# Designs tried in a protein design run: designed miniproteins, single chains, continued (3). Part 94

Each design is a single chain, and the fold is of that chain. pLDDT is the mean over its residues in the fold that is shown.

## One batch from the design tools (miniprotein)

Design m11240
Fold by ESMFold2-Fast:
Structure m11240 (fold): chain A 77 residues (1-77)
Amino acid sequence: DKEVQKILEEIKKIYEKYKPEYITVTRPTSGDGNTTLNQLVKGLKEMGFEVVDEKGGGTPLGFSGPNKDNIVVLKKV
């Protein structure tokens, strides 16, 4: 998925520049958001991030999507 690859590369660049302690990813509103979120989390784990928290939350659009979307918090190890 080109969207997932683009997001992972952008996260890598941001991490290299700012070294944030935590990264939060949310379920996308485009296509199968659950599949995209799972692919993002998998890619981040392959980059050496670990999931430290997971909770329901709204998407950025929040108006016509599912009532609850996942938010995943990750940390570099």
Scores: mean pLDDT 66

Design m11241
Fold by ESMFold2-Fast:
Structure m11241 (fold): chain A 74 residues (1-74)
Amino acid sequence: MIDEAVELALRYAETLDEEALKKAKELLSKLSEEERLEVYLRVTEALLPLAEELFGEEGREAALARIEELREKL
């Protein structure tokens, strides 16, 4: 289910598919706090190339800062 939640979140990020967002939220509500954090980390790591492509270096830096913060909290 973690992999499916990541896939749905990434699909929404790329296509703005509201149905994918709804399905991702449903899956997240069934996951533990630890599993939700894992989904967030995987989505953020996958979005690094996309953020850099869409927003340049600033987008990449913002995504990296978020990943680093979460890694410190684990």
Scores: mean pLDDT 70

Design m11242
Fold by ESMFold2-Fast:
Structure m11242 (fold): chain A 89 residues (1-89)
Amino acid sequence: EEELFQQRKAEIDANAPGVLAEARKKLEELEKIMKNTKPSEEAIQLFEQAREDVAEAERALKAGDYRTAYINAQRALTLIDKAKEIIEK
C-alpha cells in the first residue's frame, strides 16, 4: 500500500536507475540550453551542483545503494529545474 514505508522503499529501489537516467538526460538538456543562452553565475552553480549529485548517484548505484542513488538523482532534478527557472527569468 502507498502509505507503507516498505512499499515506498521497494518503489524507490526499483525506480532508482530510471530516475538517474532521467537526471542525466535533463542535465544534458540543461547544458545545451546554457550553451545557447548567457546563464547567470547562480544558474551555472546550480548546474554544477546537479552534475555532482548525478555523479554521486552513479557511484551509489554501482555500489548497490539504490536509495542513495534515488535521493541524489531526485535532488539533481530539483537543482536542474531551479537552474532552468533562473535562466528563463
Scores: mean pLDDT 80

Design m11243
Fold by ESMFold2-Fast:
Structure m11243 (fold): chain A 70 residues (1-70)
Amino acid sequence: MDEFQRLRQEVAAGVGELVRLGAHSLASDAVTNGLEPAVALAQQGDLDGAIERLRETVRTLRDEVRRLRS
């Protein structure tokens, strides 16, 4: 699996976990401010920028999920 698809799956998993925890606004923010811009960058040919955006989104999602599980 390529890095872009792997990171997209990690974002999807984090978003799903936020939804399960009732954090719908944080889940929406991760999609609108992280996933959608990353997909747009990839569509414009900026795959490196897309991967960097997804990595930042995954980091933010992990921090939010960890905080909510505590």
Scores: mean pLDDT 85

Design m11244
Fold by ESMFold2-Fast:
Structure m11244 (fold): chain A 55 residues (1-55)
Amino acid sequence: KAALEAKKAEVNEKIDQIHALTAKVRANPDDQATVEELKKLMAENARLVKEIRAS
């Protein structure tokens, strides 16, 4: 299931980015651009996880 493995790799990559952005948000919660980027990545990751679970 190469497609499923590719999605799992993408989820892992997004998790790393989410961790980095979360650290930035904790340091500067007033940085709206960083907060919005974090929310966008979390939403994309949630969608991928839902697709993996549905398969």
Scores: mean pLDDT 80

Design m11245
Fold by ESMFold2-Fast:
Structure m11245 (fold): chain A 86 residues (1-86)
Amino acid sequence: MKAVDVGPLSPDQVRAKTAQSAANVKKYGDAAFPTAYKTMGELARQAGLISNDSDVSVDDVVALYGGNHEAKLARFGAALAAVLAR
């Protein structure tokens, strides 16, 4: 159980990935949601928001931010950007 450094990701890159995931949801509809949530979960894992050996699901992490799918992705990206900026 150890946090990992996300050195290659800047706050701007995290926001861009979140915006891209939201755009994919708008463009491809429901088919894009599972992929968007997986990407956000992997970014959270790399940012150290969850432990390397944690069994916390992507859905559990996204649920922490509340709102509809677009709002959850936006808040997820903002939270990851805040962590990466430190």
Scores: mean pLDDT 53

Design m11246
Fold by ESMFold2-Fast:
Structure m11246 (fold): chain A 82 residues (1-82)
Amino acid sequence: SALDEAYKERALEAAREMIEELERAAKEKPEYADMYRKAVEMLRETIEEAATLSPRQALELFRERLGEILDFLKAEVERLEK
């Protein structure tokens, strides 16, 4: 549907903006750089895969991958705070 296509476009754009912010964060906070760079890698892989999928499949992939990225970031922050 046109709505699913619009959501796919917005998800791809939002993911690219997240990459720019994470790359900036990696430069500003070198102590967390490895964590941010890994999140960027996960997002880049998600964008590349999502671009080849139907809108619905792309949105489901984004839901799964964003959950994995959030779990990764939570674990890394907890590790660095200990």
Scores: mean pLDDT 85

Design m11247
Fold by ESMFold2-Fast:
Structure m11247 (fold): chain A 94 residues (1-94)
Amino acid sequence: SALEKFKEVVEEFFEKVIELAEENNDSSLVELVRKMLKSLLKYFDENPDDLEGNKLVARIAAHEIIKEASKINKELAEKIKELKEEMERRLDEI
């Protein structure tokens, strides 16, 4: 289904961000990203017919993660931006 593909794309982005945050010893970002992913997946399951709204919410969440990462590590934030661009490209194919 479109929703399952969408959730898979979003989960892959968040999992890659967690891996990068762990490699950079940013435990606060790891915790934030895990909590955000859990909340987002619940929101998507509660709004399964609003694919475009869910795409917007995912993009906003990714932007907030980049903002938080940039306060501590600009290099990490730039790597997350690259992952966000890949996620957005994949979301546009759904």
Scores: mean pLDDT 87

Design m11248
Fold by ESMFold2-Fast:
Structure m11248 (fold): chain A 52 residues (1-52)
Amino acid sequence: SNAEKVKEEALKRGLPGTVARAYGIMVEIAEKQGYDIKTLDELLELQKKGLV
């Protein structure tokens, strides 16, 4: 899933497991709102815009 891919990328970048898990949940929430998030960077851009 996109949530799992984003979580894996966060862990790979050295972020704490709790943060990586939170990003995975944020992807699931954003996808329910119609966003297609494939990367951590795409999630972070939505977060900067206050959309997640």
Scores: mean pLDDT 81

Design m11249
Fold by ESMFold2-Fast:
Structure m11249 (fold): chain A 61 residues (1-61)
Amino acid sequence: MEEKLKKAEEKGYELGKKDPYAPISEEEVREVAEELGLSEEEAAKYLSKGHLKAIADHMRS
């Protein structure tokens, strides 16, 4: 995974850890896209991927 995409996924994971039931907002997508130099589509995709991983981890054990 490219460094920027990995950072977006890690950010999504952190958001999911804080509140696994809160959806990722359009504002969060825009902020991460601007911060990392990604498209909003890429930022949304990888933030969602990280968020879902956090939910899966949180619901285990």
Scores: mean pLDDT 78

Design m11250
Fold by ESMFold2-Fast:
Structure m11250 (fold): chain A 91 residues (1-91)
Amino acid sequence: EGSEAAAEGAERGYEAAKKGDPLEGARLAGEGSNRAAELGDVRGSMAGGVAALGAAVGATLEKRGVDKKEASEVAAKGAEAGYEAAREVGE
């Protein structure tokens, strides 16, 4: 199911961001979004895309010299928001 793929990607992205890797978090959430799209789930793909975008903000902050821990927290919150959106779409 595409929404499950998006939610799984967002969850994995959140875990990676919490471990201090916001770039990997963005990549994993984006992979879930792509998988949902491949399965024909446009809504799941959109939710996963929001999670990936949230994680990418953290990655951008790290690139701009913001502390990696702070950037990871921003990425984790972004991925969590995308995961919540995926759950809402599934209801």
Scores: mean pLDDT 69

Design m11251
Fold by ESMFold2-Fast:
Formats: structure tokens, sequence, C-alpha cells
Structure m11251 (fold): chain A 87 residues (1-87)
């Protein structure tokens, strides 16, 4: 297994765990949810940069991961705007 692929899978696991924890927060915790969304978005952006700079991954594999991360960011942006509308 590639060390770069192992790092990507590890970072994806952390992001997934953070998204689960975000979902477990009550709807009244708007400020805390917004804080966690900002942190998760930063981790996704850092992972995107890591994937783009990878020399071990095939281009097709990079495209799949990047597409998934882009969809995740779009979903978080929509959720963030919804939460801001509650303030």
Amino acid sequence: MSSELEEIEKRLQRIDEELEALGDLPDSEVEEKLKRIREIKKEIEELREFILNSTELPESTKEIYLSGLDRGLESLEKYEEYLKSLL
C-alpha cells in the first residue's frame, strides 16, 4: 500500500468521524456546529492540496477523491448557510 494512499485514507477517516460528531450535536448548538464546519472544511482543503501534490496516485484516482471532497465541501457550505440563517 502506498504511504500517500494510507495518509489519504487516514485523513478521510478523521473527516468522517468529525462529520458524525457534527451530526450528533443538537440543532440548538448553532455556534458550535458552525465552528466544527469551519474546522472540517479546513481539513478537506488541506487533504485536497495533499492529493493534488501526490506523485504516487494515478490521475483517475485523484479525480475520484477530489470529486468526492468537492461534493462534501458543497454540502457543508449549504449547511453552514442554513445554520447562519438561524442566528
Scores: mean pLDDT 84

Design m11252
Fold by ESMFold2-Fast:
Structure m11252 (fold): chain A 59 residues (1-59)
Amino acid sequence: MAEAAGKAAAELINKGEATPEDAQRLVERIRDEYGEEAAQKARDAILANLTPEQKAAVE
């Protein structure tokens, strides 16, 4: 679930339909509702699914 949400967020960023701030807000919401482990999985999925260009912009 958290991994799927992170992957979807990365795909939207790659398409230019979402910003890195939108992804950070998603991770913070997941942390608040589901805890740090779920937030970490979402964050890892975002980084794993970004293009190299987009990943460089957020690191």
Scores: mean pLDDT 77

Design m11253
Fold by ESMFold2-Fast:
Structure m11253 (fold): chain A 65 residues (1-65)
Amino acid sequence: MDGAEMARNGAEAARAGNAAAGAATGKELQKIGAMSPEKAREVIEAGQAGNAEEAARLLEEVAEE
């Protein structure tokens, strides 16, 4: 799975209300080098805070890049 596909899947899960899946996706994208540590931290913090909409928005940006 490439980073863009992983980001799309994570964004869809977060859009469906699974903020924790958004956070987990941000962590995995950082591990494979598909996302900067700073951006991954924003996604993880949004997802852990239950802000599924913000986590999805940030992951959608990565999927488009």
Scores: mean pLDDT 80

Design m11254
Fold by ESMFold2-Fast:
Structure m11254 (fold): chain A 82 residues (1-82)
Amino acid sequence: SGNGRMVEFMLQHALAESRRAGEDIKQAAQLLRDVASTARSLGDHESAEILDKAAEQVSKADSGEQAIEIGRKALQQVTDLN
């Protein structure tokens, strides 16, 4: 369905924003939660679950680099579902 592609596009955009914000792990986690909320509203509950777990992991990250890697892994998992 087109919903998976929309979630992937939104997640790519959120990761680009997180990378530019680089030093704010809280902002990165919130961006992932926002994409997860949108995925749920589109009926993509599997992607939403992956993104919520990624947001929790990002909130516990020791560095912006670790947060970005968590986000990339979440994007790969969402892509692999489609």
Scores: mean pLDDT 75

Design m11255
Fold by ESMFold2-Fast:
Structure m11255 (fold): chain A 68 residues (1-68)
Amino acid sequence: SPEQLQQQIQALEEEKRRYEERLKELEKVINDPSQSEEEKERARKEKERLKGLIDDLQDTIETLRKKL
């Protein structure tokens, strides 16, 4: 149903927003001169992982939007 599709899209958009918020926090760690190189490297790796997840979510959202 359109209602179920809209709910699914909203849930995916919410998940995407959470990943985008996490990216902002990771960027702060990467740019913080007081953070260790180990913490910055972990942040860079997690950032790249989250970018991939955000791209996948965006593709899924767009596919579902076309069904509305």
Scores: mean pLDDT 88

Design m11256
Fold by ESMFold2-Fast:
Structure m11256 (fold): chain A 75 residues (1-75)
Amino acid sequence: MDKKRVEEFSEHVMRAKEEAEQLMKEGMDKGLKVAAETLLEKSREAAKKGDGVKANNYLAMSRQAEAALQAAEAA
């Protein structure tokens, strides 16, 4: 496996995580529900574009926001 392809994949994963974290921070100012919904929409958009790495990272962050919302509502 070419070292260059592994590095490009790693950079893509890191960028996807950074974008997901940025959207989470922006959404938290509007509330956890808005953050979860925005990240879920971005996950769907990434999936439609064939970007599984971004789609999975956005989906994971959306689920984290939803879990945090459920925990806050249960408290």
Scores: mean pLDDT 73

Design m11257
Fold by ESMFold2-Fast:
Structure m11257 (fold): chain A 87 residues (1-87)
Amino acid sequence: SPEFEERKKRAIEVLRKMAEKLEERHPRIAEKLREGVKRLEEAKSEEEADEIMRELMNEVLRLAHEEGFPFSELVAIMAEADAEVKA
């Protein structure tokens, strides 16, 4: 559906911008985000995309916790990336 393709495209661009912002200080998280982008590009349904995002977010949150990266900072970076994609 056009709605699914547009949402998928936006999610991919947000993840790409997040990875760019995190690559210097949190390269492991940036790499997981890039892996998620590749998986999302191949997603054929909304259900498949939702499962990929669920698995990706679980792994990103796990790495953030391991690296002492605050959840509030992760949310801020995601919001900044989302705003840049909308502009």
Scores: mean pLDDT 87

Design m11258
Fold by ESMFold2-Fast:
Structure m11258 (fold): chain A 69 residues (1-69)
Amino acid sequence: SLGELSRALSAAFGVPPSTVRRGIRAVLRGDRKEMEEVARRLSRGGGLSVEEARGLLEAVADVLRERGE
């Protein structure tokens, strides 16, 4: 679920679950500006590049789409 994936990513990258959920929802809505903002926060908190953080948010959103969530 979105909640479970958001909690897992929050724990992995030291970013609040609400921030991760916001980023995943932005990908699902096609909100590029919001997605980029969350990707930058994941990058700063988790030691990822912005490109890696963006790819991670998109991959999680794709999993949720495939599950019908």
Scores: mean pLDDT 78

Design m11259
Fold by ESMFold2-Fast:
Structure m11259 (fold): chain A 109 residues (1-109)
Amino acid sequence: MKYFSSFEEIVKEMEKVKENPEEYKELLEEIRKKLEEDEELFKALQVLNYAIKTGNSKIPQELLDKVILFTIEMSEKFKLPESLVLGAALYVVSQRPDYSEEEAKELLK
C-alpha cells in the first residue's frame, strides 16, 4: 500500500468507523453513492479488501491508482485522514450484497 505503512492501520480505522457509524454517517453515505456510480471503483476496493484479508500486497497498479485517487478526493472533502477514509470505504464494500471474494481473487494477480 503506497500511502500506508501496513494493512493493520487500515483495519484499525475500519474498526473505528464500525464502532461509531453515526459519527461518520455523511462520509459513509457519500462513499455508498460513489460506489454505486463507479462499478470499477467498487471492484478495485473489493480487490484491496481481499488483499488485506489474505496479506497479499501485489495489487494491480491500475486498481491501486483508482483507490488512491478516490481516497485523496474523499480525504480532502471530509478533512479526515486517508487511512480512515479507506477503512470506511472497505467497510461499505464488505456490507454490499454483491461483494464477492471470488471476483476479487480473479482480479488479484
Scores: mean pLDDT 77

Design m11260
Fold by ESMFold2-Fast:
Structure m11260 (fold): chain A 100 residues (1-100)
Amino acid sequence: PDPRAYSRVVLDVAPDADVDEVARRAQEAALGVPGVVGVATHVDRERHQVTLVIAAESPEAVEAAVRAVGGVPGVTRLRSEPLDEAERDELLLRLSREAE
C-alpha cells in the first residue's frame, strides 16, 4: 500500500523506564494499527527519548497509531508532528550525504 501520511512522534520516557523496551513496545503498538505501512524507530538513551517516523495510508491511521503509542507504559509525554513531502525529501538528501 502507498503511504499517504507521515508523522514524526517524539516520546519522553520516564527516567526509571527501560528506553529500549519502551521503543520496542511503541513500534509494535504503531505497527498493530490498521493502515500503518511502516515505522522507523530511533532511540536516544542519553536523553531518554524515542523518535518514531510513522508511515500510514491515511491521516486517521496516523492519529490511531499516535494514540496507541501514547498508551505504552513508560511514556510520560508525546509530541506528534506531520511530515510533508518536502521535509521527507530533505531527510533523504541528508541521509544520502552521510552515506558518502
Scores: mean pLDDT 77

Design m11261
Fold by ESMFold2-Fast:
Structure m11261 (fold): chain A 70 residues (1-70)
Amino acid sequence: LSEEDRKLLEEYEKKLTEAAKAGDNEKIQSIIREAFEKFDDRPDLIPRVVALALNAVAERLIYEGFVPAP
């Protein structure tokens, strides 16, 4: 993984985490879409983007009370 790719993924992870904690579904969707578009020519990075999206959804569900907090 290149340094640039790693920094981009870290930025998206940070943004998704913040949006999830705020309960902003629209922001989460926007960030996920932007990430997929940014990495659309990098199929090797898609699994990492999917993991970020799943983490954001999990955080959102926990904050909404649909999933018990750890």
Scores: mean pLDDT 71

Design m11262
Fold by ESMFold2-Fast:
Structure m11262 (fold): chain A 75 residues (1-75)
Amino acid sequence: MDNKLNEANNLYNRSDELFSLSDELFTQGDNSTDPNVSSDLYSEGGFLLAEGNSLKSESDKLLSDTNKELEELLS
């Protein structure tokens, strides 16, 4: 149980880091006066956002599995 919970927390934390970095890149893109720089920043930010969503999905699955194990222990 603890191992799956720690794994889920690690994946969720990593997804949060990617979401934060993606948001920062989008903000930098919005503030850029060079359209090539903006395009590159938006592309990189979009890639990190997609990766973060993937990791969050994996974390949600592990949390679901952990909750089932916890329910079995408490029931």
Scores: mean pLDDT 81

Design m11263
Fold by ESMFold2-Fast:
Structure m11263 (fold): chain A 67 residues (1-67)
Amino acid sequence: MELVRKLKEAIENGDTEKAIEIAQELLESSTDPAVKQLATGLLNAIEAGAPKETVLRLVDALERQLA
């Protein structure tokens, strides 16, 4: 849960580098295949320069999966 909050904050602040770091940590620390898939999609979206709205929708999906 703490990582998802930090991830949201990094994205809201436009800190792309920090968002990538947190998403990678979430991918490495998670044992849930759905969380891993969403985190991978999130990393790909950020790296491709997807719109903030698209990235935030993926974070919302991650938050719901972890709840």
Scores: mean pLDDT 80

Design m11264
Fold by ESMFold2-Fast:
Structure m11264 (fold): chain A 94 residues (1-94)
Amino acid sequence: NKIKEEAEKALEEAKKALEELGEAIRKLEEVAGPTPETEALRAEYEGFEESLKGLELALKIPENAEDALESAKALKEKLKELLERAKALLERAL
């Protein structure tokens, strides 16, 4: 199933983006400490972590592959936006 393979690839790309976001937030927390902005980013990160776990479970059911692909692509774009925000905050804190 090509759609399932594409969904699995999109999920792996989203997981990589989440890992990069986690590193950026960790560095920001080390430099700036706990602020409303770092706490908000951490909360959004935890929400995306749960969403990705949900997509992994959904992809075990073949009928979900098309919806999972769309969801994984949407999560990846949101993760990129958060990563840019985290990097901008980190640059301002340095």
Scores: mean pLDDT 84

Design m11265
Fold by ESMFold2-Fast:
Structure m11265 (fold): chain A 74 residues (1-74)
Amino acid sequence: EKDLKALDLIGEAGRRLYELKVAGASPEEIEKVRKEFIEKMKELGYSEDEAKKWFDTLEKVVDNALADTAALRA
């Protein structure tokens, strides 16, 4: 239950982060998504550090996907 809800939050955050970065959103808008994600993860009983690690991993995945697309021109 807790893990299933966390997986849903991670997927939602990933989609929002990708859309924001594609649109060239400000660091402030991205930080807002990060704060909302951390708060929701904490409500599920995850630590703030765990939530931050998940978001940092998610942001790296999104950034790598965008860089890959630009570098490969595909």
Scores: mean pLDDT 78

Design m11266
Fold by ESMFold2-Fast:
Structure m11266 (fold): chain A 107 residues (1-107)
Amino acid sequence: GELDLEEVEKVLDEFLAKLEALREKNGNDPALTALVEEVRKLVEEFLEKLKTASLEEAKKLVEELLENLAKAIQKYAPKLSDEALEEVVDLAVELSKKLKEVLEKSE
């Protein structure tokens, strides 16, 4: 099977929308804003690479995205409230699950 690029884009769009809502809920906190901007850039770079990727390359790109997302969260974690950090981690876990499900359906 082919990778469902539209489903990947939808999953990432929903993830970014939830991060934007979390940023607004937290009064546009500077650290959370910086995290959201860095995550948006990671997602844009991932989607650009994904355009020409095979299914095996796409699996590696997903692993790279999730690793870079974890590093970005770790970088800003000391500057975030406990509540904001928990919500960001929960969104990242949900994203990981949904992206893995899209990859599994492509096999």
Scores: mean pLDDT 87

Design m11267
Fold by ESMFold2-Fast:
Structure m11267 (fold): chain A 73 residues (1-73)
Amino acid sequence: MERSRAEIQAHLEAARKALEQGDLDAAIEHLQRALSILTSMRVGYELRGDADAAQQYDQQIEQIQAQIEQLRA
């Protein structure tokens, strides 16, 4: 749990840094990697019956998907 969370945070920080430098392609790639990890964790919480944690991850997944779409527009 803690390791996967650190990986998500590292990718989100890398995406933010890429955006500051105007590198949209790098930002999108890091957001997609964070999205993959979040999706895997969401499924894990659902299988354990932790609906509250799964719902929080659903919201975070939707936010990142929206950011990727905005950056591609």
Scores: mean pLDDT 82

Design m11268
Fold by ESMFold2-Fast:
Parts: sequence; structure tokens; C-alpha cells
Structure m11268 (fold): chain A 87 residues (1-87)
Amino acid sequence: MEELREAIERGLAAARADLEALRAAHGATNPELAALLDRLDALLERTEAEVERLLAEGRLEAAEQVVREFLAEARALGREIAALIER
């Protein structure tokens, strides 16, 4: 149980660090890229809040599902960001 919680918390922290690194490297570029980074930031913030609530309630499987849904949406946004950077 604690191992899954720790893995979820570590994964979200890594996603936050990656987003901050992308924003630092590319955030001063075109407004289209900035908008995608803002969408990813908003998605991560919502996911962090929902996961924190579910973990506080002991709902580990629900928290894991929320993380899986986040990763799917984050991958789609990440592809859009990569396409803009490669332009």
C-alpha cells in the first residue's frame, strides 16, 4: 500500500519537474506553445488535487486510475508540444 502511494507521489513530482523544465527551456517561445504548457499545468494541478483527496480517503485504486487518465491526456499534450518544438 505505502509503496503504491509513494510511487504515485514520486510520479506526480517527476511530472511537475518535467513541466517546469519544459517551461524554463521553451516558455519564452511562441504563444501556441505557451498555451499548451498552460493546459498541461492546469491538468497536472487538477490531477494533484484529486489524487491528494483520494489518497487522504485511502482510495488507492481510484488514485491510480486518476494518474493513468492523467498520463494518457499528458501524452497527447506532450505530442502537440513536441510537434511545435520541432517546427
Scores: mean pLDDT 78

Design m11269
Fold by ESMFold2-Fast:
Structure m11269 (fold): chain A 77 residues (1-77)
Amino acid sequence: GPTPNPATTKATVELKKAGKYKIELYDANGKLVDEKEVEVSGPAPVVVDVSKLPPGTYTVTITGTDGYKETLTLTVV
């Protein structure tokens, strides 16, 4: 899952293989609050900035162009 969790300023999610990924952050009501695209050449951490987000429970969705999809829970405090 994202680390640290709970997070205050940033959280890191681990990508386990090379590829192009879309990382989307949703609030507790299912509203998209942040989106980024990254390309990695191997296993790599990606930083999610949460410093501007209200405290609460968020959902992180990671989607790879190869059809990979992962859903994680992140708490912001």
Scores: mean pLDDT 78

Design m11270
Fold by ESMFold2-Fast:
Order: sequence, then C-alpha cells, then structure tokens
Structure m11270 (fold): chain A 74 residues (1-74)
Amino acid sequence: MAEEEVERGRERRREARARGGTEGMPLTLEHIRALKREAERRGDRLRAAQLGASIAHLENGEAAADAYLERVRA
C-alpha cells in the first residue's frame, strides 16, 4: 500500500526534475500566472493575492502591486 504511493512519488519527483526542479529555474511571468490560477482554483485567496501582486509588479511596477493589494484587502 505505502509502497505504491512511494513509487508514484518517485514518478512525480522524476517529472519535476525533468521540468527544471534541479536547475533552479527562474520563475517566468507565465509560470507565476499559472500558479495564481491554481491558487484561485483551490480558493486560496491569500496565495492568489500574493501572486497577483507579483504579476502586477513585474508588468507595471511597484505602484500597481500596491494598488492590487489594497483592493484585495478592501
């Protein structure tokens, strides 16, 4: 039983390595957007807000990130 989950864990870990888990790949804007969509799908409002602020900062600078966070807090 646990053996089966360990084997699936190895497969997922191997796939993560292939997708850059061992390379220390920088987070691209598209990667951050994908993470935000996942957080929104899970209903993780705080995580989605943090990622949204990061996207706004990268696209429009610090003022846009601050405005986004104020809107979420309100």
Scores: mean pLDDT 62

Design m11271
Fold by ESMFold2-Fast:
Structure m11271 (fold): chain A 82 residues (1-82)
Amino acid sequence: SDSQRVSLEEALERILEELEKENNKKVVVATALYLISFNPDEEVRRKAAEILLKYGVSLEEIKRISNGDEKVIKAFEEVKAE
């Protein structure tokens, strides 16, 4: 049941604004990957994958960083396919 949840995308956009001045892209990417891998909510995983795509992270990088996590790869592929 998905209701009254702050969008992961909106939350990460706010974090991006704070971290941009410190060039902490790695922290944002790591956080999104952690949420996709660990969070059981498909909507949250989808929004996190959208953030990774927005940041220009490649599928190759996703596979390497996530160590082939099926949930991460699936979420990213679905977002890339629209």
Scores: mean pLDDT 69

Design m11272
Fold by ESMFold2-Fast:
Structure m11272 (fold): chain A 70 residues (1-70)
Amino acid sequence: SMAAAERLAEQIERDIDLTVQRYRAGEISREEARRILDGLRAEARRHLTPEQLARVERRIDEAEAEIDRL
């Protein structure tokens, strides 16, 4: 359903933000942060609409750039 896909997109976006925050706090390694983001990208590709997927992938790309900059 569209409502379920949107809830998943919102959850993935929250998990992306949490992953960056945990990395900034020193709670997880760079390798672990990237593994989590890769898993979120795979989940998004399996279940989201093309428009939601583009939004989520942009957020992941921004998160990866942030992690690389730190």
Scores: mean pLDDT 88

Design m11273
Fold by ESMFold2-Fast:
Order: C-alpha cells, then structure tokens, then sequence
Structure m11273 (fold): chain A 73 residues (1-73)
C-alpha cells in the first residue's frame, strides 16, 4: 500500500529532521540507509522509496524553517 509507505516515510523524515536540527542532507542520508529495507517491506523499488524520502525530508525541513521563523518574530 503506497499510502502506508508515504505515511511511514513522512514520520521517519520528521524524526530525522528533528535529530539533525534541520539538516536536510544528514536527514536524507539517515533515510536512505533505510531505503532498501523499506523497499523490501512494501514491495516497491528503492528508487520509489528515494523519491518519497526526498520529498518528505524537503517538506519537513521547510516546516521546521517556518516554525523557527515564526518563533524568531
């Protein structure tokens, strides 16, 4: 189920961004380390997991940046 993969990847991206203090590159590296396992678990290609992970990390990083900007004002 693609939606369950997206949900799980999104939660992992949120946690990775929090652990790396908004470092998209470090967060993406953490997620890519799990990409093969996730691809196997959900029966998709590693490329599919990478694309979802990239999108999720970018979205969560932007959310964290907006939150910091709001708190600084």
Amino acid sequence: NLQKLIDEVTELAKEAIERTNGDEKAALEEMLAKAEELAKKFGVSVETVRLIAEAAVEAEARKAELEKARQAE
Scores: mean pLDDT 81

Design m11274
Fold by ESMFold2-Fast:
Structure m11274 (fold): chain A 72 residues (1-72)
Amino acid sequence: SMEIEEIEELIKEGRFEEALEKIKRLLEEGADPRELEPLIELMRKEGAPKEIVLEVEIEIGLELIKRGVAKF
């Protein structure tokens, strides 16, 4: 997906705050949180600040719970 590719590029460029805001917007617009989970690992790999990684984990995790997507 084009939106996820943009976020991956932002993360690789060290633009972590912009990536976080884009993730939050996609979740608000109804994106599948499962498609966004790999971005958490990418952020850690690219050296994102722990506070940003935690915020992404919380946003995605809450959405997974709300939608029951984490079950089966």
Scores: mean pLDDT 83

Design m11275
Fold by ESMFold2-Fast:
Structure m11275 (fold): chain A 66 residues (1-66)
Amino acid sequence: SSLEEAELEGLKQVAERAAKASAKQYKYTGDERVYQGALETAKSMGELLGKEIGDYYKAALEKELA
């Protein structure tokens, strides 16, 4: 439904903002543990919100770090 699509899009926007924040922190610190923590966040998002959201977070994180 259009409501389910709107909810998914909203979750993707939240995931993208969180991924960008994690990428900025990693760029600021250079600490590999920050990057590994972001990957664990992607897994947790996938478990709680569905694989598509977890994958979207990871893709947004990698794009910001490219």
Scores: mean pLDDT 86

